Designed miniproteins, single chains, continued (2). Designs and how they scored, part 72

Each design is a single chain, and the fold is of that chain. pLDDT is the mean over its residues in the fold that is shown.

## One batch from the design tools (miniprotein)

Design m6484
Fold by ESMFold2-Fast:
Parts: C-alpha cells; structure tokens; sequence
Structure m6484 (fold): chain A 90 residues (1-90)
C-alpha cells in the first residue's frame, strides 16, 4: 500500500474527527450509566487506535516521519482515554 502525503494528512484529520466523536459518545454513555453502550463504543475506539498505529507504520516506511509522529501521538491520546474510560467502568 502506497499513500501520498495528502492521503496521510486526510487520514489523520479523519482519525482525529472520529476520535473526538467516539470520545464524546463514550463520555455521554458513561454519564448515563450505559455500560453496555460504553463497552461497544470502546471496542470501536480500540479499532481506531489499531488503524492509527497501522498508518503511523506506513508513514514511517514511506519516509513521512513527521506525519508518523503525529499518528503515534494520536494513538497515545486514544490509549490514554481508553484507560481512563475503563477505570470508570469498574
């Protein structure tokens, strides 16, 4: 798979948008006490984290080191949020 710099920038923007949307939905589910919905949304967020990590690897393989670092930072932000949300489900 070969992506252009523009493809990576679009993918990063889309991933950030998806993260913010899922984050808000998870926060709302947790506030409502809907543990089942929160778990379902967290599984979707885990999928997004995996895709972001894959894109980080592809960006590094193609020499887009700055974009790869931005994807890695986003993956870390997603991971931190998942950990915090999981603690609220205990």
Amino acid sequence: EILTEEDFRQALELARQQFEQLKKAIEEALKAGDKEKAEELLKKLEGLRAEVRRLAELAREQGFDELAAEFERLAAEIEAFIAEAREQLE
Scores: mean pLDDT 88

Design m6485
Fold by ESMFold2-Fast:
Structure m6485 (fold): chain A 61 residues (1-61)
Amino acid sequence: MAEEERILEEVEAGRAGERFGELLKTVAKNGDEAKRAQRLLERMIRITLTRAVDAALARQA
């Protein structure tokens, strides 16, 4: 939960791209770290997507 909150703050501040880039570089190395980075990317995508969906639903009139 705390990590999810932090990721959301970074997305809103426009810094999510930095996190994404770092994780993608780790995934490209095809090691044990790649699996961890992929899982974190999945979490980040889920959080940002949920936020975007909530915002879109709130705009329904």
Scores: mean pLDDT 67

Design m6486
Fold by ESMFold2-Fast:
Structure m6486 (fold): chain A 133 residues (1-133)
Amino acid sequence: SYFSEIKRYIFAARQALEEKNYEEGLKYVEKAIDYLIKALRHFAEKYGLSEEERKLIDEFIENLKKAREYLQNKDYEGALAAIDKAEETLVKLQKILDERRSELTPEQQADYDRLLILASEVLNVLRELALAM
């Protein structure tokens, strides 16, 4: 599943960070981002999300791509700004999920919660890389 791949690459990125192998850490978080984007798009298509939810997901994906590009270009300030914007979209998505919880099946709620948690973990690793590099 996309969730297992995201978790695997987050774990690998964190191990690389502990070893101060920042270039390898960045490569692993880039793979986590690729699977996270696939998971977000698949979730939006499969569960028929609202226009507001789709817009927030698109804004989140664009800020993930910007954060990755800024880190690759050693623009750590730009990366942190993009991460902050992505975190803001996750807060808005969580609020919508909480308001619409009764409209979702238990399976949809579990998938959405897991996806938001993994998205937050990817942002945490990106932030740690930007601050360490």
Scores: mean pLDDT 87

Design m6487
Fold by ESMFold2-Fast:
Structure m6487 (fold): chain A 99 residues (1-99)
Amino acid sequence: SIREETLKLLNELEPLDPEHAEELRTLLQTSKSASELEAIKHLTRGIINFKKGNFDEAHENLEKARELAENNAALVQLSIKMDTDVGVEVLKEAVEKVT
C-alpha cells in the first residue's frame, strides 16, 4: 500500500533528517485523501534525495508533492520550503564550480 511504502521511506529519512521525518509522520496520521498520502510519499522521497545530493530527483519529487498536496497548507508550505533549499544548494555549487 502507499501508506506502507511511505512508512518505509520515513524510516529511511529518520537518520538523515529526524525533525522532518517526525513532521511527516504526523501529517501521515492526519492525511484525509489518497492525494495527500501520495504527496507525503513524494515529499519524503524528495527530502531523502536532497540529503543524498540528488538535487534533480529531489526537485522532481518536491514539485509532485506540491501538486498533490491540494489545499493542505502544511504540505504545500513544507514542499515549497524544501524545494527552495534545493535551489539554494544548486546555485551555491554552480557558483563554487566557476569561481
Scores: mean pLDDT 84

Design m6488
Fold by ESMFold2-Fast:
Structure m6488 (fold): chain A 84 residues (1-84)
Amino acid sequence: SKEELLKEVEEAVEKASEEIKELAERTLRSLKDAVENGVLSEEELRELSEEMIEAIEKEDKEELVRIETEIGVKFLEAAVKRVT
């Protein structure tokens, strides 16, 4: 379920080091917004959740920014489909 996947990411963010916590929290907000707006399928959410948890564990700031960017692109694609 999408709710279960989000809880796993929330738990990872809560345990995130101070070094990446702000980026992790920002990316989590983007992920939650995308889910609330129906932008992500469960499979897409699962993939992004796995990537985000790994990036948090590795303190990979570049990967977190990439994930946030990918979420943003998905959000824009969904908005364009509603107009077109």
Scores: mean pLDDT 83

Design m6489
Fold by ESMFold2-Fast:
Structure m6489 (fold): chain A 112 residues (1-112)
Amino acid sequence: MKKLKEEAKKLEEEAREYLRKRDYVSAAELYRKVGEIYEQLEDYNKAALSYSLAADAYIKTKDYESAIESLKKAREATVKSLLQQNRPDLAEEYERVVDEEIEKLRELKKKQ
């Protein structure tokens, strides 16, 4: 899967360029794709980071629905990463923290 790693790196570079230009929609879409590639590679730590960056970018555009979906993906990837490290205690705590953030975003979405 060498080609998938090269593709992920290229998309990460493109996403950073869009963040620099404050094109948060394009950055979020690219970080989401990077997360999907790292999930396929079972690199859950990088997948979680990429999905979290996508969520942050969606929050900046007030696309709370896409931000919530990206946070759910980041949560799933982080749990898998922590389980690979034999840290189920941290996985449970992380799920609680992210669920609180998702609830806040759902509140903001209802006010739109």
Scores: mean pLDDT 86

Design m6490
Fold by ESMFold2-Fast:
Structure m6490 (fold): chain A 66 residues (1-66)
Amino acid sequence: GPPPSPEELEARRQKLRDEAKANLDSLTDEQIERVKKRALERVEKGVPPEEWTLDDYIYSLLLEKE
């Protein structure tokens, strides 16, 4: 089938960002370490922002919160 529309992609990104922000406050230290490992592997591969998962958004927020 056709890919999602630009508006659907924007809504998906916004939802992932909101979920990442909510999850950041509820994550355990072990879950944070797992997210960091997954996101680091993806960042090293140069995954574009359009393909970012929840883990990638959580990691981005963690870097800003230092």
Scores: mean pLDDT 73

Design m6491
Fold by ESMFold2-Fast:
Structure m6491 (fold): chain A 63 residues (1-63)
Amino acid sequence: SEAQALIDAAKAAWDADDHTALGLVVREGIEKGYVDAFAASPDPRLAAIGRMVKKGLAEGAAR
């Protein structure tokens, strides 16, 4: 799925310490509404990003 492809790309960018690519992939995931897929990821780091973004969106601070 597209959500899984973005999760895989985010993991690859994190593993490569490519913060620019990681930021771009996470931003695309947010714009396409895949934040819940990130939060449900079996990767604890990506799940933490997804939960933080969900909290930020709920608080109006994810800008």
Scores: mean pLDDT 76

Design m6492
Fold by ESMFold2-Fast:
Structure m6492 (fold): chain A 66 residues (1-66)
Amino acid sequence: VEELEAFLAQLERRIAELEAEIARLREQLAKDPDNAALRRELQILEGIRALLQGVRAWVEKVIEKG
């Protein structure tokens, strides 16, 4: 359980780092809204964030039940 709690803490830190990166890209895209490369990069990072959030939810569920 302690090992999963440590993993959850690391995962939450990674999600926070990714959210900060997404926020920076959104700010850049606001200055250049027609930039297709920035839009694509943002979509990729938002996809990765969604996957990490799914893993976090699964880990939280395992901790809650076990």
Scores: mean pLDDT 82

Design m6493
Fold by ESMFold2-Fast:
Structure m6493 (fold): chain A 58 residues (1-58)
Amino acid sequence: MDPQALADTMEKFGIKEVILYDKDGNEVFRTSDPEEFSRRLSELTRNKELGGVKTVRE
């Protein structure tokens, strides 16, 4: 995923933080940085470990 497109999406929807979950439903990562989110999301997807994504808004 493009970090800039992700940053634009987060700003547009008022997303302050994102949380990544593994396939067992455990929280494995959280960040407010679109670049970190993009990198970690790609890593978890490549390793087939991604179970879900949750967004935190104001």
Scores: mean pLDDT 77

Design m6494
Fold by ESMFold2-Fast:
Structure m6494 (fold): chain A 75 residues (1-75)
Amino acid sequence: MSEELRFEVDAGVALLAAAVLRVSSRREGNEELAKEADELIDRLTAALEAGDRKAVEEEAERIKKLLKEELEKAK
């Protein structure tokens, strides 16, 4: 149960983070970042549909890394 719940929560949080990043990027006019966020959402969704836990964790980590990098650049 805890492993499965953690997997689902991590995926959900990553999807929300990517969605927020996409909205923020569009508002800023950063088309490249918005496209990158959209691609990450698509990949994470595909991994979830496939039930591939490792792929989900990998894509979630990519989203977290991108979010951290952009937050450090935000002014």
Scores: mean pLDDT 77

Design m6495
Fold by ESMFold2-Fast:
Structure m6495 (fold): chain A 91 residues (1-91)
Amino acid sequence: GITPKDIIEAIKKAIEDMKKRNSNSAEEFYELLLKHLKEKYPDITEESFAPPLSIVLHMLLNGLFPEELKEIQKMLDEVGLKIVDGSIVEK
């Protein structure tokens, strides 16, 4: 199954693509996130990754990966996004 590490790495890759596109769209972020997850899990759909994504975002907010949370929050901020209640949204 999809691991927290796979989701964290896909988030980082999606943000780097957002920077290259000069985009701050949450919709484009989720499209890029799905694209990067499909590199390892070709049969993944938006519906099938949404629950594990929400779980990993809640795990980050609850202090299970404090170093990763700090880095991801900084990276998201740089592209005009933030984490709110298990979702990534525009600022």
Scores: mean pLDDT 84

Design m6496
Fold by ESMFold2-Fast:
Structure m6496 (fold): chain A 91 residues (1-91)
Amino acid sequence: MEALEEARRAAEALLAGDYETAREHLRRAMELAGLPRLVQEVLLERFEELQALPPREAAIRFLEAMAEALSASGREELAEALREEAERLRE
């Protein structure tokens, strides 16, 4: 699942403190998941706030926000996969 791979890469980049790379992977994940343009704009705006968070918290927050948007857009299977990734980071 290409969207899941790109979301995972975005989270990995956030853990590394590489916000530029994380933003590019987020954009690809949103496009591959078929999220509506307005939802993509909201996620990108929320993503800018992650730069103020510690890397692990930024990655967890990103995965949860993306999962919420996917669930709201009817992509529940992909949303659950991202919630599982967020839970792994909490350990």
Scores: mean pLDDT 83

Design m6497
Fold by ESMFold2-Fast:
Structure m6497 (fold): chain A 99 residues (1-99)
Amino acid sequence: SELEKKIEELKKIAEEIEKLAEEIKKALDEGNIAKAIGLLLRVIGLYLDAEKLKEEALKLAKEQGDEKAVEEIEEVYERVKKAYEKAIKVYHEALKKLG
């Protein structure tokens, strides 16, 4: 269904941001600040896409009266938020060590 597709897209975004957070850390550990910035910009883009998908998925789930889908969307979006915060934190902490 359209709802299931949006939830799966949100899950994929969460996984991508988690992977990018690790790649940001590796780039900074290697002194490649330019690469880390590029990866961080990608994380920001994915986070904005996730916000839009969350709103669209929640609207659809509520219109269908699917309470389980509402709970799943909120759980997946919390995972997106945590992954995003981790990426920002990794970048910030690494910059402190470089300066």
Scores: mean pLDDT 86

Design m6498
Fold by ESMFold2-Fast:
Structure m6498 (fold): chain A 63 residues (1-63)
Amino acid sequence: SGLGQVNHFTGLAVTALRNAGLTDEATKLRDEGLEMLKNGENPADVVDKVLKRADEILDKHLG
């Protein structure tokens, strides 16, 4: 399901940031994803945006 995909992939992205020591960024990304869902955005689009943002954050801090 779309909600299952959001929960799974958003959870993985947030966990990756948290494991990298980026706790504040992880919390903010989770809250941004939840806000997108609350605003009626398509679950698949929310997953894509969250994963892209997590990658950008990791690249900034690790590369």
Scores: mean pLDDT 80

Design m6499
Fold by ESMFold2-Fast:
Structure m6499 (fold): chain A 87 residues (1-87)
Amino acid sequence: SALSAEAKELEAETKAIVEKFNEEQLKKLEEVAQKMEEAAKSQQSPEQALQAQIDTLIELGMPKETIDELLEKGAGVSVLAVKLVEQ
């Protein structure tokens, strides 16, 4: 299926943001991604894995409202991680 225009824009913006990250932001992104992967790997279903990754982002300080808005636009968890680090 074709991605929505919003999802495609979010992926393009995310790539541009990562290209502008400094060394500290890149390290933080790696740490966030690792914590999300650790949370997901113990789960038995894709839905539970996604929820564990979302819970990890909330624990790291990302507002639930922001997560819900980005997910509604078709953002993947990798986009969410980049947006957390951008803040």
Scores: mean pLDDT 81

Design m6500
Fold by ESMFold2-Fast:
Structure m6500 (fold): chain A 59 residues (1-59)
Amino acid sequence: TLLRGLSRERALALIEEVAKIDPALGAGARAALDQGDVPALAALHEIEKRYPELFARYR
């Protein structure tokens, strides 16, 4: 499944990079990926809003 144009592997890599600069957001996004697509999409939207340049590198 594509999450905001990202494969699950790419979304995970993005979350790992976010965790280096924002550990709480990274941990929350990782948990959301494990819960399902709707929480994962919400977490990735939050990452896109806070770190749009970083998100664009993985899209």
Scores: mean pLDDT 79

Design m6501
Fold by ESMFold2-Fast:
Structure m6501 (fold): chain A 94 residues (1-94)
Amino acid sequence: RRELLRRAGEAARRAALETMEATPGVSPVAKAIMLADLERATEQLLAGERPTSVPEAVAEAMAGATEETLEEVARTARDAVLAGLQRSPDSQAV
C-alpha cells in the first residue's frame, strides 16, 4: 500500500506539472507551491493523516488509490489544478 500511495502521489504530481506547463500564464511560484502541496499531501497519506494541502477530491482519490485508479488520480489532480488556476489571479502571471 505504501508503494501504491507513492505512485498515486507521483501520478498526481506529474498530471499537475503537465497541466501547468500546458496552461499559459502560470507563474513559477504558483507551480512550486502546487507541487509542494502535492508532496506534502503524499507524505501526510504515508503517515496515515488526512491531507490538508490539496482539494478534498484529490485527497480522496489519492487515499483510495488502487492500481486501476491511478489514471483517475491523475485526472482528478489535473481538474483541480485547472479549477485552482481559474479561481486565483495570483496563480497566473500578472
Scores: mean pLDDT 74

Design m6502
Fold by ESMFold2-Fast:
Structure m6502 (fold): chain A 63 residues (1-63)
Amino acid sequence: SPLLAEAEGLIDTAEEYLAQGDYASAVRYAQQALALADTLSGPEGQALRDRAQAILAQAQAGL
């Protein structure tokens, strides 16, 4: 799915910003990934939501 690939790309970008200590950018991209993942059904969508939520929690704790 094009949406699945886009959500994965947003998560990867959020993880990169998180690793750099850019928590504000990590939150922004993780929120975009979560919104997109919410449109996906099934286990792949759930896995992406779980990853995005974990990144959000980590980034928000760094703010």
Scores: mean pLDDT 85

Design m6503
Fold by ESMFold2-Fast:
Structure m6503 (fold): chain A 87 residues (1-87)
Amino acid sequence: VSDEELRELLDETLALVREHAPALVPLVESIREKALEGVENKDREKLANAATGVEVLLQILEEWRAPEELIEATRRTRDALRELAEK
């Protein structure tokens, strides 16, 4: 996963959350900020922390029965953050 691909996944997830779960936008924005700091600073701990945040988001979205498109985008973002954190 590239840094650019991660940025696109984060932006896609945020856009879908704005449409389907606007109450969770502040959580997603916080995750996005940590993820981008992790990329910019090559900070694997920040990337791992962002991945944990996305996992929490995913659990909430699944409990709320969010649209499959949003759930899939959130899973891809989580997996991308985990891959970058393990490098």
Scores: mean pLDDT 85

Design m6504
Fold by ESMFold2-Fast:
Structure m6504 (fold): chain A 149 residues (1-149)
Amino acid sequence: TKNQEANSLMAEALGLLGQASDLMSQLAASSQATGATLVSNATGYINQALDKITQAAELRSPEDGKIVKEANDKTKATTTSQGSAAVAALNSGDLAAASDSLRTIADAYLDLADTYEKVGFVGASYALRRLADALYQAADALAARAAAS
């Protein structure tokens, strides 16, 4: 049924968001090269998760599906552009620029988490809030390292 397919897609998305959260939690203690790889891999998992959440939302409700798709497309654009910026900054040793990019991604995930909570995707909302927290922690660590340089 559509509900079974939606539940399957949501479970897969939560798994991908969990993998991304685990990678992002390693950023604060990582080398620049390792950090760039962690950001690139986590960005891939997050964008895959958002596509699955869009499909799940569309299967449940055309109205919720439109809201979720619009929010996800905006978040994917921010994650892709700012993720690429963070990777470039880490590879060049610009820790301040990397910190700013990670904060922008974290802010986008908090906005998306609020949207998901309103449409009843409480588990996905919680996963995005954990991702945002990991990114803020990483951003703060990179900013502190930049200030000490």
Scores: mean pLDDT 88

Design m6505
Fold by ESMFold2-Fast:
Structure m6505 (fold): chain A 95 residues (1-95)
Amino acid sequence: SDSDVQKLYDEFLETYKKAKELAEQARKALDAGNLDEAQRYLNQLIILVERMRDLLFQAKSLGASQSLIDELQEKLDEVQKLTVEVLDRLNEALK
């Protein structure tokens, strides 16, 4: 239903905002050489990415509009890219 889709959208947006904040905190920790803090933020970020994937899957299953699915996919792709960038920087720093 539209109400169920709206609830998923609201949770997705909250998760997206928190994920972007965690990615920024992870990058700041990496810039400061605080690798343990960067790892802590990255671990939380990975959990939020999985939650966003689950919410997107649920929205598709509920028959959300293509325009809404495209918006959620774009936001997920953005956060996944940030997560990979943080992971790659942390792995390089730990060598």
Scores: mean pLDDT 91

Design m6506
Fold by ESMFold2-Fast:
Structure m6506 (fold): chain A 68 residues (1-68)
Amino acid sequence: MVEEALEELRRRTAAALIAAGLSPEDAEALAAGIARYMRSLIEKGVSLEEAVEEAERMAEAMVAALRA
């Protein structure tokens, strides 16, 4: 289900951001933002697979920027 995919992405993204040095509060806020972006893509007609890939790329870019 879309909701399960969104929750899984949110949890993984928050964990990665915390590992990169963000507070749990900031990590959860950013992860929720990425999950909302993913939902927006699905609502615009992007496939679930493509929306997940785009959201994962966005999360990876944020983690990389924090580690730079």
Scores: mean pLDDT 83

Design m6507
Fold by ESMFold2-Fast:
Structure m6507 (fold): chain A 112 residues (1-112)
Amino acid sequence: GEKEKLIEKLEEALYWGVENSTEEQTSAMLLGAGMGGLKSDPKNYLKYIGRILSVIGHILDGDLEGAAEVIIESAKESSLKGILGMIKGGREGALKAGNEELAERFEEILKE
């Protein structure tokens, strides 16, 4: 369905970021995605906060792939609105960290 397709595209963009970005750019993307989910679905804020704290833990351990996996798991538990928020947040994080190519990958998901 719609949700599964968005999660697949989010997963592709997140892993592309992990493979093709600096640690700072990847961290900004991952934190942006988590915050985007929180902002778009504030009624589920405790779940998003828990996932964001897990993402931060993985980043501090240098485990950027593990941090991306937490975002993907969070997306699977999220509403369509939450997933779209994660995609927008990932784009914003990438732009703020100066990675226009990564931001464009998130932008392409949103154009559907």
Scores: mean pLDDT 88

Design m6508
Fold by ESMFold2-Fast:
Structure m6508 (fold): chain A 106 residues (1-106)
Amino acid sequence: MEEEVRRRVAEAVEALRARGYDDIADLVEKAAESALRRGDYQTAQDIADAGRLFAGLPPDLQARLEPSFKKSLEYAAEGDYQKAATTYTAGAIRAIGDQFAEELGL
């Protein structure tokens, strides 16, 4: 339902702005609106969920993921969802790996 998806987008945008990520919040809104205009409610919801997840991450993981997430959202806003997914996934795997290495003293 479009209203439900728009509410999730608004919640993600608010959470991102509360953390000082205004540029990422703007990109989440733009990418989600692009998907909604195409009738792609699932992609819009996935973008909102990714934004909310990012806003809830520890600051260290946010710093590690920020460049990849921002680039992923730029691709999503352009409609290139394959590059968006690949860019974010690669960035997330690297950030999580680096975090575990740091926690283990490696």
Scores: mean pLDDT 81

Design m6509
Fold by ESMFold2-Fast:
Structure m6509 (fold): chain A 78 residues (1-78)
Amino acid sequence: MEEELNELAKRLKELIDSGAPVDEIRAVLDRAYSLLEKEGILEEIENEVKDKDFSTNAETPEDVKRIAAAYKIAEKDA
């Protein structure tokens, strides 16, 4: 998981910095979210993102976990 999240963090940063299509960014976030669900930690991460801004920091596995959880929370609320 940590190695996979490191690769996803690097990829997400590259896509955001290059202005890549939204579909490519979503694919990375969806994969990160699936990893959180598989590990059974999604609920804990969702609790951590309730009052935090994750829109600009995607350089670590922890950042990717929080961004993916925040993205899916926003998607459910939309």
Scores: mean pLDDT 66

Design m6510
Fold by ESMFold2-Fast:
Structure m6510 (fold): chain A 74 residues (1-74)
Amino acid sequence: MLTAGDVGAAMKALGPYATAAQVAEALGVSPAVGRGVVAGFYAAGAGTGPDVAYGPLAYEAAKGGKVPAPAPPI
């Protein structure tokens, strides 16, 4: 079972512009599972789809286990 720590470590190693496919490869899981875990981190920072790179806010959340204060809605 993948933990948030495993996903965070993979994202931290790959950097803030890693794709779901790169996360899947680093975790040794299928691309579908990689897309699912990246989508979870998008909710913490980027708010975008699982087939694109996660944003720097999602990377900071993964790296420190900390969700940064969200920007006000535009």
Scores: mean pLDDT 55

Design m6511
Fold by ESMFold2-Fast:
Structure m6511 (fold): chain A 97 residues (1-97)
Amino acid sequence: FEKLLEKARELLAQEGITVPEPDAEQLEEIKKLAEMAAEIAEYIASKDPSATEKEIEERREEGGLLGAIAGLLAHAGDESAKEYVKRLKEMYEKLKK
């Protein structure tokens, strides 16, 4: 997760976006969001019968990174990211039932 978080921060910095440093509780929430997004991306990719295991793993990594980015942006007060986080949690719950 630490490496994923560093990569997410670096990508946001490249786009000129500065996010305040999250506290330990906020970091744990962002970690959970990254894990949820990774599982959702893996599940969606696995539905494509032409997808290889490598492609599914790449989609999982992309999903986790997107989840971390969304978590950081939501922490910074971005409304679109907050809506994305809400929908992500709803989708994850439906996936797990």
Scores: mean pLDDT 77

Design m6512
Fold by ESMFold2-Fast:
Order: sequence, then C-alpha cells, then structure tokens
Structure m6512 (fold): chain A 90 residues (1-90)
Amino acid sequence: SEKERAILEFRALAVSSGAYFIVQAAKNDPSISEEDKKELEDLAKEVEDLVKQAFELIKQGAPIEEIQKILDEAQKKLDELAKKYEKLKA
C-alpha cells in the first residue's frame, strides 16, 4: 500500500540520515585520527549501499518482508558505526 511504502521509505531515509550525521560529527572532531575517520566513512558507505538497495526494492514492488530484512541489516550497520564513533570521540 502507499502508506506501507511511505513508512519503509521513511525508515530508509532515517537510517541514511543517521549515518550522515555520524560522519559529519566525526569530521568536525579534531581528536579523531584521519585513519579512524576513513574507517567511519567506509562503514557509512556500507549503510548507504543497503539504503540504496532498499529504495530499489521499494521501487520494484518487492515483498515487504524482503525490504524490511535489508532495512534491518542497514540498521545493524548503523548501530556498528555509532558504537565505533562513540569509542573514538572520547
């Protein structure tokens, strides 16, 4: 349905936004090394690739369960990114 599609699109956008904000915060932190910033950027790219995959599945009218599985994977990668950032920002 249009409503279900909108919710999945919103979830994808929220995950993408989360990854973006963490990378921007890391770039603005002078205590984080260049090497660690690159690691965070690489993890954010993994999140963005899964988000792009989710949007493509939504566009193709794939089953909701398949889209949710990819979004759940994207959320797990975002959680990993956030955890690594929290360890580095101290």
Scores: mean pLDDT 87

Design m6513
Fold by ESMFold2-Fast:
Order: C-alpha cells, then sequence, then structure tokens
Structure m6513 (fold): chain A 82 residues (1-82)
C-alpha cells in the first residue's frame, strides 16, 4: 500500500514537471487536477490500512474539485485569513 502511494506521488510529480514553464493559470489548474486525482487514489489505497487518513484525503479531494469547478481560490484564501 505505502509503495503504491509512493508510486502515485512520483507519477504526479513527473506529470507536473511538464507544467514547470507553463503560464501560472495552466500550472495552477494542472496542480489542482493532479493533486485531486492523487488524493482520491491514495484514499482508496489507504481505506483499510489507515481509514482516518483516507477520510481526510477524500475531503481534500472534494475541496480541490470545488476549486476546479469554480475556478476560484477563495477557500484557500479564506483559510489564509485564519
Amino acid sequence: VQKKVDELVEEAAKKLAKYVDAPEEERTRALLETTRELAEKAAELLKESDPETAELLRKVAELLQRQLEEGKLYDLRSLAEL
């Protein structure tokens, strides 16, 4: 399970490397999409071995999906105001 999580992280990093020189908007969208997919897949892998972390990852994926749909960083901005 842990090894598969590490493989997912490495795959996500390689995917994001393609966007290093991309415009900020494209880079931000790629980061949000890749991180959401990573969180969803990691939650599925951890659901039996670490259900608490899996639940947190599912919530993170839901927040990232909302950001993608609205094209807004307001949730992150609101958290920064704390």
Scores: mean pLDDT 70

Design m6514
Fold by ESMFold2-Fast:
Structure m6514 (fold): chain A 84 residues (1-84)
Amino acid sequence: SSIVEELVEAARRIGEQLGLSEEVVEAVAKAVGEAAASAKDFDDFRARLGERLAELQKTHPELTPERVATIEIALSYEYQRLSA
């Protein structure tokens, strides 16, 4: 899906802007892509993204609560924009 591809690219841009390492940027991009591909609607996307980012936080200290919140907000807006 082109929407999934655009969300993955948005995730990479946001991760780079936040100064995340390449490994963490790709992990976040994968989580966003998997959430988007599996989501039924916007609320399901937000729930799936939140769960995947929470799992990544357990092994990636770079994903502070503030950085995760920034990613969730940015990707939620992007999902709504692309789904309109």
Scores: mean pLDDT 89

Design m6515
Fold by ESMFold2-Fast:
Structure m6515 (fold): chain A 73 residues (1-73)
Amino acid sequence: MLSTKPIDPSFKSPHLEAAKEALAAGDLEAAERHLAGLLTEPSLPPEFYELAGEVARRAGREELAARWYALAA
């Protein structure tokens, strides 16, 4: 498929926004559920990788966090 439109930085997935809110509230379980919801979308926003890394870091999964941050670059 040829590209029709680029992904707008201003467009935020409901799952991405909810995951950020859950992380801010310290609810890592809810944040992980919303990140899993993002994986069902046809394309991942670039912010997904940074957010997934932050959730992993907060959960004490530093190796996983490092992998997500590397993918965000």
Scores: mean pLDDT 72

Design m6516
Fold by ESMFold2-Fast:
Structure m6516 (fold): chain A 68 residues (1-68)
Amino acid sequence: MLKYVEAEDKPLSEEELNEVKYKALEGAREIYKKNPKDTKQLQEMMAKAQASDKEALSLLKSTEEALK
């Protein structure tokens, strides 16, 4: 289970943030592969996730919900 989704407002270590960003981007890539025509919004979310820890956690939550 990805407990980072529950703790999006809590401070994370640099290593934990890197793991969150990695998983969020991989999840976004899997959604992109399955549904390439709806990718503009997804690409914007990926760019925000690289710039913000909070956006990375939000993207991770969104990709986990979409990949259920």
Scores: mean pLDDT 67

Design m6517
Fold by ESMFold2-Fast:
Structure m6517 (fold): chain A 57 residues (1-57)
Amino acid sequence: MRPSLPGGNPFALTEENAKAEIEKMRAVMEAAGIPQDAIDRAVKNMEDHYKEALAKQ
């Protein structure tokens, strides 16, 4: 049964949605003044995670 909390979109786990989420997170981190190398590492980790999750589907 779906949780009452905002979050968790397993049906939205597509390559397009993953890219949109990564871009949003990147923009948030840039606005927060996080260093570029930390942002790049976080984005790469998210991309690797999504690639692995999508490959398992």
Scores: mean pLDDT 72

